Designed miniproteins, single chains, continued (2). Designs and how they scored, part 73

Each design is a single chain, and the fold is of that chain. pLDDT is the mean over its residues in the fold that is shown.

## One batch from the design tools (miniprotein)

Design m6526
Fold by ESMFold2-Fast:
Structure m6526 (fold): chain A 91 residues (1-91)
Amino acid sequence: EPLSEGAIKEARVLLRQFDKDGDGYLSKEELIFLSRHLTGVELPQKKIDAIIKELDTDGDGRISVEELAVFLEDPSKYPTAIKALGLKLPK
């Protein structure tokens, strides 16, 4: 299914804030900073690795704009990431 333009735009805004290189990807290190921003705490490496494994469909160890947009559009499909981030699923 094609992603909504709104989800892609939100993913680009978030990525631009944390992507210092402007390459259109979030590295593992940039994801650690993003997770701290979202949760208020620094997540351990093991939890970051679990999030990457669920979101990173390409297996390159980085999160693309499209992968982030998919997560933002339907986070319920990524229960490990939701649990690791301490988020509650919307009902």
Scores: mean pLDDT 69

Design m6527
Fold by ESMFold2-Fast:
Structure m6527 (fold): chain A 98 residues (1-98)
Amino acid sequence: GMEFAERRLRRMREYLEELRRLLEEARRLAEQGDLEGIQKVLNEAEIILGVSALLLAMLKFELSKGLVSKEDVEEAEEILAEMERIVAEIRRLLEEVE
């Protein structure tokens, strides 16, 4: 029920905040021309994105069982879309340093 959705959404929100911190770090590293540093940040960001995609898949399964609301899934989809935009921006910064 609501407890499962709240725990997964809380984790996804925490991961989104971590991705925002990683983006700020990637921007600092780009200013320094630190290609290896940006690659490490991108690798970490892609792992967080992958875990978050699994959390969304779990919420979608729970929705099919009537255990969470469609609004919970819609929020998770919006969070994942924002995460994808952040990871794309980190990748763009890597390309600019190359």
Scores: mean pLDDT 89

Design m6528
Fold by ESMFold2-Fast:
Structure m6528 (fold): chain A 82 residues (1-82)
Amino acid sequence: MEEARRKAADRYEEEIRRARRDALEGIDWRAATDPSVTEEEVEASRRALEDGEREGLDAAELARRGQPSPAAEVRQLIESEL
């Protein structure tokens, strides 16, 4: 059970970090190619991604400690390791 929780949490963190990296690259590409996108919109999108990453990492930490995780993805990954 502990190994399953740790593996699920690690995988969820990696997925969050990968998704954020990909999203940031997409935001940068759009800012470079779309003249209608403002710097304020880019910064707002980056802040939203930072908030989402923080919440996801908090959920992963709770899952590692065996506490109920609010993230459905983490819960499903733990169940798949059983």
Scores: mean pLDDT 70

Design m6529
Fold by ESMFold2-Fast:
Structure m6529 (fold): chain A 67 residues (1-67)
Amino acid sequence: SIEDALEYLAKELGVSVETLRRGLENGKAVLADESAPPVVKLVAQRELDHIEEIGKALDAGEKPVVP
């Protein structure tokens, strides 16, 4: 789940889950903004996709691939 992905990343990066959730919310807002530059949207999409893949790996009982 996304909740498990955020908890996992918070522990790996030494930050709060709240900080990561704020980043996720901001990334979604950028993707919804028609005026945002394409490169900024590309970066936001990659970040969101990475979080989703971590959540899927954890839900499947697999070890997430963290760069």
Scores: mean pLDDT 77

Design m6530
Fold by ESMFold2-Fast:
Structure m6530 (fold): chain A 85 residues (1-85)
Amino acid sequence: DLKIVEEVLEKTKKEMEELMEKVRKYQKEGDSEGAEKYAQEMKEAMKPVVQEILKDDPGREAAMLSGLDLYPVIARIDTELGLLL
């Protein structure tokens, strides 16, 4: 459902911003294990949004999850959601 996807997207954006800030903080402190942990949490948080928007296209979902670049992934999801409307 489009409305559910939109709500999940908005929640995910805020969660991803917080997790990204934590990753940067741990990288600055030299804690590579902590940074990797929060980077993995970002992938998991993005997974349900990607699945809802890109369902029936597992190739794009896998590419987004495996090569997570938070900014272009979120921007692309926003664009896809706008096109669905």
Scores: mean pLDDT 58

Design m6531
Fold by ESMFold2-Fast:
Structure m6531 (fold): chain A 90 residues (1-90)
Amino acid sequence: MDPEAELERMRQRHQETLEKIRELAEYALGLSDEEFRKVLNEIETLAAIEIIDIAVAGIASGNRKEYGDLGAELSREVDRIIEETRRRRA
């Protein structure tokens, strides 16, 4: 497989995952406390799966630094979204 095309696909997937997480976070604001917690758990699960997939792709491609940086950025942005959403809910 073309390494450049694979990395570009991961960048696109990264953006799609962040957009989905932002949509879920916004949706969660209108929910009950119980459903709010469930949606935040879903966000954390989606982020964890994507971070693992990025890390595995980095190992498989030999491009650990670039993929690792993408995973770290996703992790930081997701934590920021979750904390901001919790503050908006409080």
Scores: mean pLDDT 81

Design m6532
Fold by ESMFold2-Fast:
Structure m6532 (fold): chain A 67 residues (1-67)
Amino acid sequence: SREEKIEEINKLIKQLKDLGKNLEADNISRGLVMALQGGPITLDQVLTIAKAILENLSPKEVAKLLG
């Protein structure tokens, strides 16, 4: 499950880069590192944010999805 989530996040990072969203891809990569280091953000939250960016949601809309 943890390894599957990491793989999915890495695939989403690749998709963001392919769409020219390099800043967003870099931000998600940093979020992944923070989650892996036991920081305040979780792998599930990183996944949610990455998927929301691919759907062209604003930061405010992303915050609503996180609760």
Scores: mean pLDDT 81

Design m6533
Fold by ESMFold2-Fast:
Structure m6533 (fold): chain A 78 residues (1-78)
Amino acid sequence: APPTVRPSAEARAAIEEARRAAAEGDWERALQLLTKAGDAGDPAAQFELARLLSRLGRGDEAARWFERGVALADATAA
């Protein structure tokens, strides 16, 4: 099972807004919000970004963000 990571308040807000943008078809806005939160080092945002990129057919970018999220989550668990 994927690790359950609690997002920061800032990342939680970004994920929520990104999900709304994606539901409205604004994929660019969703990617922008999740990229900002992921770059800030939130593994929950990195996993959400990877899932969205995978859905958009951007598999190479999705794989990189999944790897970053796993590495950061594993480092936090150690």
Scores: mean pLDDT 77

Design m6534
Fold by ESMFold2-Fast:
Structure m6534 (fold): chain A 84 residues (1-84)
Amino acid sequence: TLEKVGQAVTETFSKAAGKLYELGDMEGVKKLQEYGEKAGEHIKEGNIEKAIELVREAGEEVKEVKEILYEGAERAEKIAEEGG
């Protein structure tokens, strides 16, 4: 479960970063990297709720990829609820 949630979170940030690269938003990419690192730490600590919260917060700061991040957060929540 934790490993699958971590994979979903990582894939979500990677997809969002890819979109920002296409848009040329390097400041947005940097912000996503900071959020991704924090979320990864929480995943390692088993704090799934905080990791998913950080995915949503990243979407609030980097609005161009908000939809990608919110969809990813929902996917991670479902994985956590279903036991992976």
Scores: mean pLDDT 83

Design m6535
Fold by ESMFold2-Fast:
Structure m6535 (fold): chain A 91 residues (1-91)
Amino acid sequence: SEISDLSEEQLAAMRPPVEAALAEVRPEVEAHPDDRALHQEALLRAWARVYLEFRDEKVLELWLRVMARALGVPEEEVRRRLEERERELRA
C-alpha cells in the first residue's frame, strides 16, 4: 500500500475538500477525454484550492501523488506544471 506521513485523522479531514475539488473539475475532464493539457490544468486548479486551504508540505506531497494517479500521469510532470503555475500567480 502507498505509505503516507499523514495521520489517519489528517487523511480523513482531507477527504471531503479533496472530493469536492475533484467533483468541481470532473465534468470538464470527462467532456474532453483526449485533452491532456485541459486535464492537467483542471487538476492543478483543484489542487490549488486544497493547498490554499491547508498550506502544509506533507499535504502537498500526498495531494501531488493522488493527482498523478487520478490522471494516470507521472508525479514529476504534475509537480513541474504546478510550479510553473504558482510562479505565474506570484508575479
Scores: mean pLDDT 66

Design m6536
Fold by ESMFold2-Fast:
Parts: sequence; structure tokens; C-alpha cells
Structure m6536 (fold): chain A 69 residues (1-69)
Amino acid sequence: MEEARAAVREVADSPDTVTPEQVGEAAKRLGLSDEEAREVMELARSLGPDGTLTLDQAVALLEAFRRRR
């Protein structure tokens, strides 16, 4: 239940912002394949030209991707 949040927290440098690359690393920690992690990272990149996500956005994206499996 706290798995996605814990994974993001372990890779993020800031409690408030997460990069697409950090979302990809969190996905790998959650047991997603390298291909799945890359796909999640690409989706994260598409969410904003500003280049970063909030912690809640990163967790929501990872949970949504886990549910599609």
C-alpha cells in the first residue's frame, strides 16, 4: 500500500518534486520490467513541458500503470 510512495521517496532528491527519470527508477524498484519502467518514464515526460511531477502525481502514475498490468 505504501510501496509506490516508498519507492518514489527513495529515489527523489526533494519531497515536493520528482523527475521522469526518478519515476522510471521507482517503477523498477516496484518490480516493473526495464521496458515498463521506460514506458512509465515516457508517460511522465509527456505530463508537462516543465519537466517535473509532484510526489502525488508520480505515485498516481505508478499506481495507474500497475493496475493496467
Scores: mean pLDDT 74

Design m6537
Fold by ESMFold2-Fast:
Structure m6537 (fold): chain A 104 residues (1-104)
Amino acid sequence: MATPLQKSVVLATVLAMLTEMDLRARQDPTLTPEQKEEVSKLLQEIGKAVLDLIDGKISMEEFEAKVEKIKQKLSEILPDDTFNYVKGLLDEIISLMKSYVEAS
């Protein structure tokens, strides 16, 4: 069973990664303000999925499916360079959550 400290470290790490992805999208001069807001909403959905997974409300398989669906939506909004950066961090979040679930 994960300790409260381990849970806090995982949540802080995910929040930092989501914040970095949001900042990268907001700094992209090719995106409209509306596209930047849509990206922020999609990243918030990932944050909610992380909380739902940690709380045992969804399975790891459901979490991965949600993230892949959000990746698909982001690929339609973000230019290739920004998307590849964001995709890398999303893959790191999936890996972190797999490790957390296996340890819990």
Scores: mean pLDDT 85

Design m6538
Fold by ESMFold2-Fast:
Structure m6538 (fold): chain A 99 residues (1-99)
Amino acid sequence: SAGERAVEEVKRRLRSVEEALKAMEEYAKKAKVEIIELSGHPSIEAAGKAANELLLKYLKEGKKAVVLASFDENGADTENNRFNAAMLAAARALALYLE
């Protein structure tokens, strides 16, 4: 049952992140914001940090952009790794824009 609760919590968070990513894509289209992709980070934490730092820099400059970052696991960027990093970056970007 503890495992079942953990799976349900992950599903709720994934749904929330997917909705945040979709909202960011729709916002980017309507607000004419730039989408910037960064790659080659050694971990999802490093990718998220780099995306957040660049997003904060753009916000301070009065620019609107969505930053997507990917990480390199076992010496290669994968589509799943890029997607997971993008979801995290989009959720953080959305939170900053909604404050």
Scores: mean pLDDT 55

Design m6539
Fold by ESMFold2-Fast:
Structure m6539 (fold): chain A 75 residues (1-75)
Amino acid sequence: PTPEEVRLGATLGVAEIQVAVLQRTQASDQEIDRVRARMDSRFDEMRRTASAAQRAYLDAQRAQLDARYQQIRAQ
């Protein structure tokens, strides 16, 4: 794996932990919004140095996280 792939894996790992905390704590919309903003900022930073294929992958991962935030809100 490339250094960029390793960093992506670490970022996704942090996102999984944050989503698990939101689900476990039955987080408020405000708490979900704060986590979303932080994760979006991290993806935007990674996107700046990413290749076109890596940017597409990052955008897809961000969209999947957005869907998971919506699912938590719906609970």
Scores: mean pLDDT 80

Design m6540
Fold by ESMFold2-Fast:
Structure m6540 (fold): chain A 82 residues (1-82)
Amino acid sequence: MKEKALELRKKAIEYYNQGKFDEARKYMKEAIELSDKAQYYLGKGLFYLALKDYENAIKWFEKAAEVDPRFKQAAEDAKRLK
């Protein structure tokens, strides 16, 4: 798992250096998922929140909170926006 996460981070940096920022973000999110799934779920929640998709944002924040209770407040805050 750790080795695969490092390879995905390296790939994200390569895309970033090529100016392919959307691909770079995609691979970076995959790397975060393997090393820290809670942070990845938080990132997904923030992405949907930026799109004003509150229902999907809440879903991902609740997944983050299940893995790491420190993110419970993010899930509650998103519910108040709906």
Scores: mean pLDDT 72

Design m6541
Fold by ESMFold2-Fast:
Structure m6541 (fold): chain A 76 residues (1-76)
Amino acid sequence: SLADKILAAAKALGAELPEELAKEIARAIESGDTERLKELYATLDRRARVAVELVVRNYPDEELRKKLMAALKTLR
């Protein structure tokens, strides 16, 4: 699942990320909910943010990927 990919990326980067938060982030990504994704992303530490960005950057839907990446860039 997308949530499992987020958790795997977080673990690889040494970031702490609750499973329920990863599931919420996955739902925001899959639904293209940029406002919800930005809200959730803003609560994350720097390493967890990198993990989410890596998963979004590799998301297979190109149009949705570009939209989500643009939203995350506003929080840099």
Scores: mean pLDDT 85

Design m6542
Fold by ESMFold2-Fast:
Structure m6542 (fold): chain A 61 residues (1-61)
Amino acid sequence: SVDELKERIKKYQKEIEKLKKEIKQLETQPPTRSNILQITGLKLRIIGLEFEIDLLKAKIE
């Protein structure tokens, strides 16, 4: 249903905000290889979630 799609969008938006806060916390740490890789992984996950939100929005029309 449209309501289920809207709820899923809200869930993904909240997850993106949590990931953004985690990235900000990590960016206060020394830029080690492991730190950079972890930040990169989180950024890629945000991109994936934003893409999923766009697909869900397209289904709502």
Scores: mean pLDDT 88

Design m6543
Fold by ESMFold2-Fast:
Structure m6543 (fold): chain A 80 residues (1-80)
Amino acid sequence: APPETEELRLRREALEAIARAARRMEERGVYDEDEALREIARELGLDPERAAEFIARLRAAPSAEESAQLLVEEVRRRRA
């Protein structure tokens, strides 16, 4: 399959992880952005040290597209 197809699959997995995190936060009544980012890192199976670094990178991203690319990169790394 072309790289574009694999990228779309990774984007879908990233979106599914975000959706799972959003559901957990909705059930808990939590609407804090920091907690949302921690929950997304948890859904991606990151250890605490790596999660902190990843969250810092997401917060430093100047746009939603750049944040999405970081999520796709992490999903790709987890599948490698």
Scores: mean pLDDT 69

Design m6544
Fold by ESMFold2-Fast:
Structure m6544 (fold): chain A 71 residues (1-71)
Amino acid sequence: HMTEEEIKRAGEKADELMRKFEEYRVKAGKNNDIKKYGLEYLEEQIRFAEELGDETLIDFYKKSLEKLKKM
């Protein structure tokens, strides 16, 4: 159960997160640290998703992290 205020705050955090993601993506695309930036980003996302209790989002980011580790 989430209140309308909690949903709004989650949306604001998601927007900030997307901004940080875009910064990591730009940096990754311009150097050989793509895997490093991707791992750091996904680990932050997993923690955020765990704080939200969103099991679908947790599963998505954990699978993305494992896929990136195998690259």
Scores: mean pLDDT 70

Design m6545
Fold by ESMFold2-Fast:
Structure m6545 (fold): chain A 71 residues (1-71)
Amino acid sequence: MLKFVLTLGASITPQQAEDVGQLIREQMTAAGIEVLDVDVRTKSTDNGKKTAEELKQQAQRGQQRLLQLRS
């Protein structure tokens, strides 16, 4: 079993960070790697004063990139 830590450079909501963690966990399991825990963090954000709409757009880009990692 493996603990996976993912650091994102985008400003995202805590709920979206959790969703991203679940997505990574599923992709790793599909690749034959059993993941014990997934810890999703944001590496750098501006100051947290972004609008919810802007955060959603950034999270959508992140999820799109993650979906490309199915290989």
Scores: mean pLDDT 61

Design m6546
Fold by ESMFold2-Fast:
Structure m6546 (fold): chain A 89 residues (1-89)
Amino acid sequence: DLPPPEELLAAVREALKRAVEEAEKAAKELVEKGEKEKALEVLEKTIEEVKALLAAAAPLLSPEQQAELEAAAEEAIKRLKEIKEEVEA
């Protein structure tokens, strides 16, 4: 009942994209409400969730697919850190 590696890779990449988009929207909404500390907590939690998804999925993929997933996860983490810096500014 594990999905095929190609399907798993596609699903995890979509999950990473959605996690970044949702975290950005949530953080901006929290900042608008004056809840800046909560915005930072959401972003940091999402970074940890991205790392957990990578750690869980990578062993189930080929080396080439692992490299693709690692690159996508690194980009997602960079984007989340950029949003965190914007919130702190």
Scores: mean pLDDT 84

Design m6547
Fold by ESMFold2-Fast:
Structure m6547 (fold): chain A 68 residues (1-68)
Amino acid sequence: SMAADIRATADEVLATAETLIAQGRLDEVETLIETLRLAAEGEPDPEVRAYLEGVVARLEALLEEARR
C-alpha cells in the first residue's frame, strides 16, 4: 500500500540519517530532516503524517545530541 511504502521510505531515511550522524555528516542530516518535514506537511493521511512527524522528532533529537 502507499501508506506502507511511505513508512518504509521514512524508515530508510532514518537508517541513512543514523549512519550520517555516526560519520559526523550533520549538515546532510539537516537536509534529510527538512525533506521529511515537507513530506509530513503534504501527507493527507493523518496516521502516516503522525508517523513521519515521529521520525522527524527522533532525528531532531539525535542531531541535537550529536551537536553537544
Scores: mean pLDDT 85

Design m6548
Fold by ESMFold2-Fast:
Structure m6548 (fold): chain A 55 residues (1-55)
Amino acid sequence: MLTPQDKVIQQASPSKAQQVLDADQSTVGAKTPEEAQKAVQQLQQAIDQAKKDAE
């Protein structure tokens, strides 16, 4: 089942979709709780920007 993130990626422009994917990979690669929190914030920002682009 597609997540809300997957739907945003599909509807956004290729550049914004890449930005969301890059931020998601940063979240997966986080090695400390602080890095994970920062990566999640960046991912949330990228998703918000992709949503605005997809609109």
Scores: mean pLDDT 65

Design m6549
Fold by ESMFold2-Fast:
Structure m6549 (fold): chain A 72 residues (1-72)
Amino acid sequence: SSMQQRLREELERLVLEAERAFRAGDYDRALALLDKAIEVAKQIPGSEETIARLEAARATVRRLAAERAAAQ
């Protein structure tokens, strides 16, 4: 459906923006974008594997953000 296609396009955009934020060291922004990506993915039928991968990426970024915060 056109709705599902738009959700997939939004998901791809959010993931790319999260990757850019992560590479720039903007962990808080990367986490916010990953949270939005997970919310969008939950609206797409059959996206369980995608959600699992995004949750794993989120866990990694959260760990790195916590390590940076502890160092300050």
Scores: mean pLDDT 88

Design m6550
Fold by ESMFold2-Fast:
Structure m6550 (fold): chain A 59 residues (1-59)
Amino acid sequence: SADARKDIEAGEKALAAGDYAAALTAFGHARKRAIEDGDEESKERAEKLREEALKGLGL
């Protein structure tokens, strides 16, 4: 979905800036929208990127 992709892009920018909290929020929104739209690819991508952000926080 276009909305899920925009949230992924926002999260990737936050992740590149080291803002892991903002990245987690954006990837969480992306996952929710992807589920609502039946977009499995964006859902899986958002979940993997959330894991990366969590590791950045030491979680």
Scores: mean pLDDT 84

Design m6551
Fold by ESMFold2-Fast:
Structure m6551 (fold): chain A 92 residues (1-92)
Amino acid sequence: EEEARKFIEEMAEAAKRLGDKGNATAYEHAGLFYEMLGKRDEAAEYFTKAGKLYYEQGDLEKARYWFEKAIALDPDNKEARELLEKVKKELE
């Protein structure tokens, strides 16, 4: 329904704003909302941003998880691929 779609878009935008303030979980939610909307490129972008914040926080396992999710949605996402390789080396 159109009403439900608009609500999810509003939630995605709110989550994005919280993520921009450094909340990695908010970027996860933004990506999940965009995935629900069928917006794969946007979902991959926000999963990549969530992974970057987890990487900066030293949470390498969460960083790997979200980069892998981003690559599954957008295999050509060079940033996510490069950061995933970096995380895998640090987990060795």
Scores: mean pLDDT 86

Design m6552
Fold by ESMFold2-Fast:
Structure m6552 (fold): chain A 81 residues (1-81)
Amino acid sequence: SAMQQTHAQAVELLSEFSKRVKELEEEAKRNPEKAEEMLKEIEKLRQETLDRLAELGVPQGWRDWVEREMELVIEKVKKEL
């Protein structure tokens, strides 16, 4: 169904975001002087993910869920850096 497809897309985009954020976190840990740059890149990825969810017509409830999950990922990264 269309609802199952949009849910799968939301989960896939969140998974891709988390993977990319992990790569940026590892790069920042390797080069601490780039931490601020990497955090800005993570914020760009967050916005790109939200824009992509909107373009795909993902329902508001799933978009809100992804947004909250991304915020938790970002807060965890900020504590690790």
Scores: mean pLDDT 84

Design m6553
Fold by ESMFold2-Fast:
Structure m6553 (fold): chain A 80 residues (1-80)
Amino acid sequence: MEEKIKELVELAKKAVEYAKKGDDEKTYEAVKKLQELGAEFAKTASEEQLEKLAEALRPILEPNEKAILEASKKALEKKA
């Protein structure tokens, strides 16, 4: 379980890194993978494990939320 939290944290860090570098497509792919693995984790995780994940992701994602959203939006526009 701790290993899954670490994997999700690393994906969140990668999404932030790509967003800051302007790599819209890699940002979108990292966010999509984070959502997929996060949903899978949520199916088996306890409430305590979900809170631990949220606490670990919050300081990484919250300050970069706008950049990640803008990068993901740009990637989707290019594929439309």
Scores: mean pLDDT 79

Design m6554
Fold by ESMFold2-Fast:
Structure m6554 (fold): chain A 91 residues (1-91)
Amino acid sequence: MRPPVYRPTPEERAEGARAVLRGQPERLRWLEREGLPDEYWESTVDVVITALRLLREAGVPPEEIRRLAEEVLDVIRRPDLRERVRKALEE
């Protein structure tokens, strides 16, 4: 018999994704203050998109997902990165 693989519950995955998203606005403000290269912004947005998808897969209400995404969008200044987050909300 193969050993049992621990699988996080939908609730545990949602909690982790919420924690990640709550940290991103301050992370993005820090990137702006320090004047870090575009690659750091793009990497942070990739993390945001992944967390939004995890929340959707875990069955988190769409209104909560949209609210968390809007908090991140409020600190993103690049139009292309804002569009990537918005598209992730539509998928």
Scores: mean pLDDT 78

Design m6555
Fold by ESMFold2-Fast:
Parts: structure tokens; C-alpha cells; sequence
Structure m6555 (fold): chain A 94 residues (1-94)
């Protein structure tokens, strides 16, 4: 649900050392995206979330909205960041 995504996004942001969400989707550093993706994987595994659900949480932290898919996310944050997120989730089996 939208409420669950928001609460999980706040938890992921906290674990990644981010105090305020959403971030600036165009100016978020790759290092910040990496930390977010790693924190989202940890939360996703703890909560038994799918890769798609985990992706929605990452999208919410960066953009304030869940993404339908990786293509929509790439339009908002750029392909390089999406590849980093995808590769982080894939390496974790999500």
C-alpha cells in the first residue's frame, strides 16, 4: 500500500543516513544511490519483499513516488542510477 511504501522508504532513508525525502532525482550522487539500494535490499529481505516492491521503495526515496518500472525510473533519475539499483537488487536475488 502507499502507507507501507512511505514507512519503508523512511526506514530505508534512515539506514542510508538520509534525513529528508524525497531527494533531488536529477542531482542525487551515485554514492547516495548505492547506499539507498543496499539499505533497500536489507529492508526488502527482512520484510520478504519482491524486487518490484523494493524498487518502488527506492523510487519513493529519490522521487517521492513509486515507479511503475525501470524505464519510468530512468526518465526521472537517469539510466546510470537505474543500472546501479538494478545490479544491486539482482546481486541480492531480488
Amino acid sequence: SAEEIKKLAEEVAKRAGIKEIPLDPKNTPLETVRKLAEAAVEVGKERGLSGAETLQIVSYVITGEPAKDLEEMAEKIGREKVVLIRDTLDAAGL
Scores: mean pLDDT 82

Design m6556
Fold by ESMFold2-Fast:
Structure m6556 (fold): chain A 118 residues (1-118)
Amino acid sequence: SMEKRYEELKKRLEELIEKALKSPNKGLQKTAELAREVLKQLEEVKELSKTDPEKATERLLEFLESQPELPLLRGTAEKHREEPVLEIINRILELLAGLIEGLLDIVEGVNKVAEKNK
């Protein structure tokens, strides 16, 4: 179900955020902090969608428009705005999880190269 996918994606993103915040890389920490703020807003939008799905979609798009450092999230939501709110939320969660995981892999790779050149 979409609810099960939401819980799984939320848990994965929370684990990735925690790992990224523990990184000494300041860019990764900043991205993790932004992702944590987005997650909080997605949770509020999800709750609103239970009573008013149209208003939930509007608030989600307005929130993402206010996030200039995460333009891919707004683009994803706009492209899929005709879908149920929970499907849009799940797409955003998956994108955020993929971005943080990719950044973690890059930072680990750079650190390994730096150690070899000492």
Scores: mean pLDDT 82

Design m6557
Fold by ESMFold2-Fast:
Structure m6557 (fold): chain A 66 residues (1-66)
Amino acid sequence: MRLTPEQIRMIQELVDYIVELGEERNLPQSKIDEVIQEVVDRIAANPDGMSFDEGRELADKLLEEK
C-alpha cells in the first residue's frame, strides 16, 4: 500500500509520540509495537479521513487501555 508524503510524516510523528509516551509509562516493547501497528493500519485504511489529532487521540486511548 502506498501512503501519501503527508501520511508518512504524520505516521512518523505519531510513532515518535507513542514510543516516548510508552517508554515514560514503562510499557513493554510488545505493547508499544502493537499500538504503533494499530495506528498505522487505521491511517492506511482511511487515507482521506484521519487527521493527526485523530491519530493522536487513538494512540492515547490505546496506550491507556493497554
Scores: mean pLDDT 75

Design m6558
Fold by ESMFold2-Fast:
Structure m6558 (fold): chain A 68 residues (1-68)
Amino acid sequence: APELVSREEARARFEEVAREAEAAGLPDFGRWILLMADHLLAEHPELTREEVEAAVAALRRMLASLLA
């Protein structure tokens, strides 16, 4: 069975990427990440580690693209 993560744990992972965006000079993108994460977690309270990590990876790819 896939490993489920808590809402707190999942949000902490998104907070890491939001902090990376703010540190890179993109605070609006960081704010957007947190708004998106709060919406996602409200609709889907049970997320797997794989789903959270896939979302984090996609957001980091977007951040890298914005900084290119």
Scores: mean pLDDT 84

Design m6559
Fold by ESMFold2-Fast:
Structure m6559 (fold): chain A 89 residues (1-89)
Amino acid sequence: GQALADAPAEQQQAVAAEIEAEADAALEALRAELASDESMSPEKLREMIEELRRRIAELRERYPDSPAAQAYVAFLERAIALLEEILAE
């Protein structure tokens, strides 16, 4: 959260590297979960995309210079792309 944005640059870079290293596995897990979720609808997918876009905007406004926040925004953008791909199927 906010406390992480105020953390030393080295700690923020370490968190950013961890987010990036785990991003592919997390996105694959998300795709598998969504594919197996019988309750998932196009409307729910659109709602999730809007929620993630709102979160990205908040992070960019509050923590524009945080390496950890920038890595998390990149992850959220990849998650949105994945949700849009599923929605198009």
Scores: mean pLDDT 78

Design m6560
Fold by ESMFold2-Fast:
Structure m6560 (fold): chain A 90 residues (1-90)
Amino acid sequence: VREKVIEASKFQVKLVEEYGEDPNPLLQVMNKLTRMIANEESLEELLKFLEEEKEKLLEKSPEEQHPNIEKAFEKLKESLEELFKFLEEK
């Protein structure tokens, strides 16, 4: 779970460095996710937040990079779902 989140974040930073102008949006997304998890926000709220941020980044990014951006956000989504499934079982 943690490895997937880190890899998706790292991949997005590299993508923004190569094809974008500022990795700050990804850092902001990760910071907000961490805060939402600490505040015990629901999985549904976290997933909705990721979809909104993904759409914003897609609008800003070249079309060639859209599949990579979508893949990175799917990895983040999968990691969150796995984390919450684990927490609900415990």
Scores: mean pLDDT 66

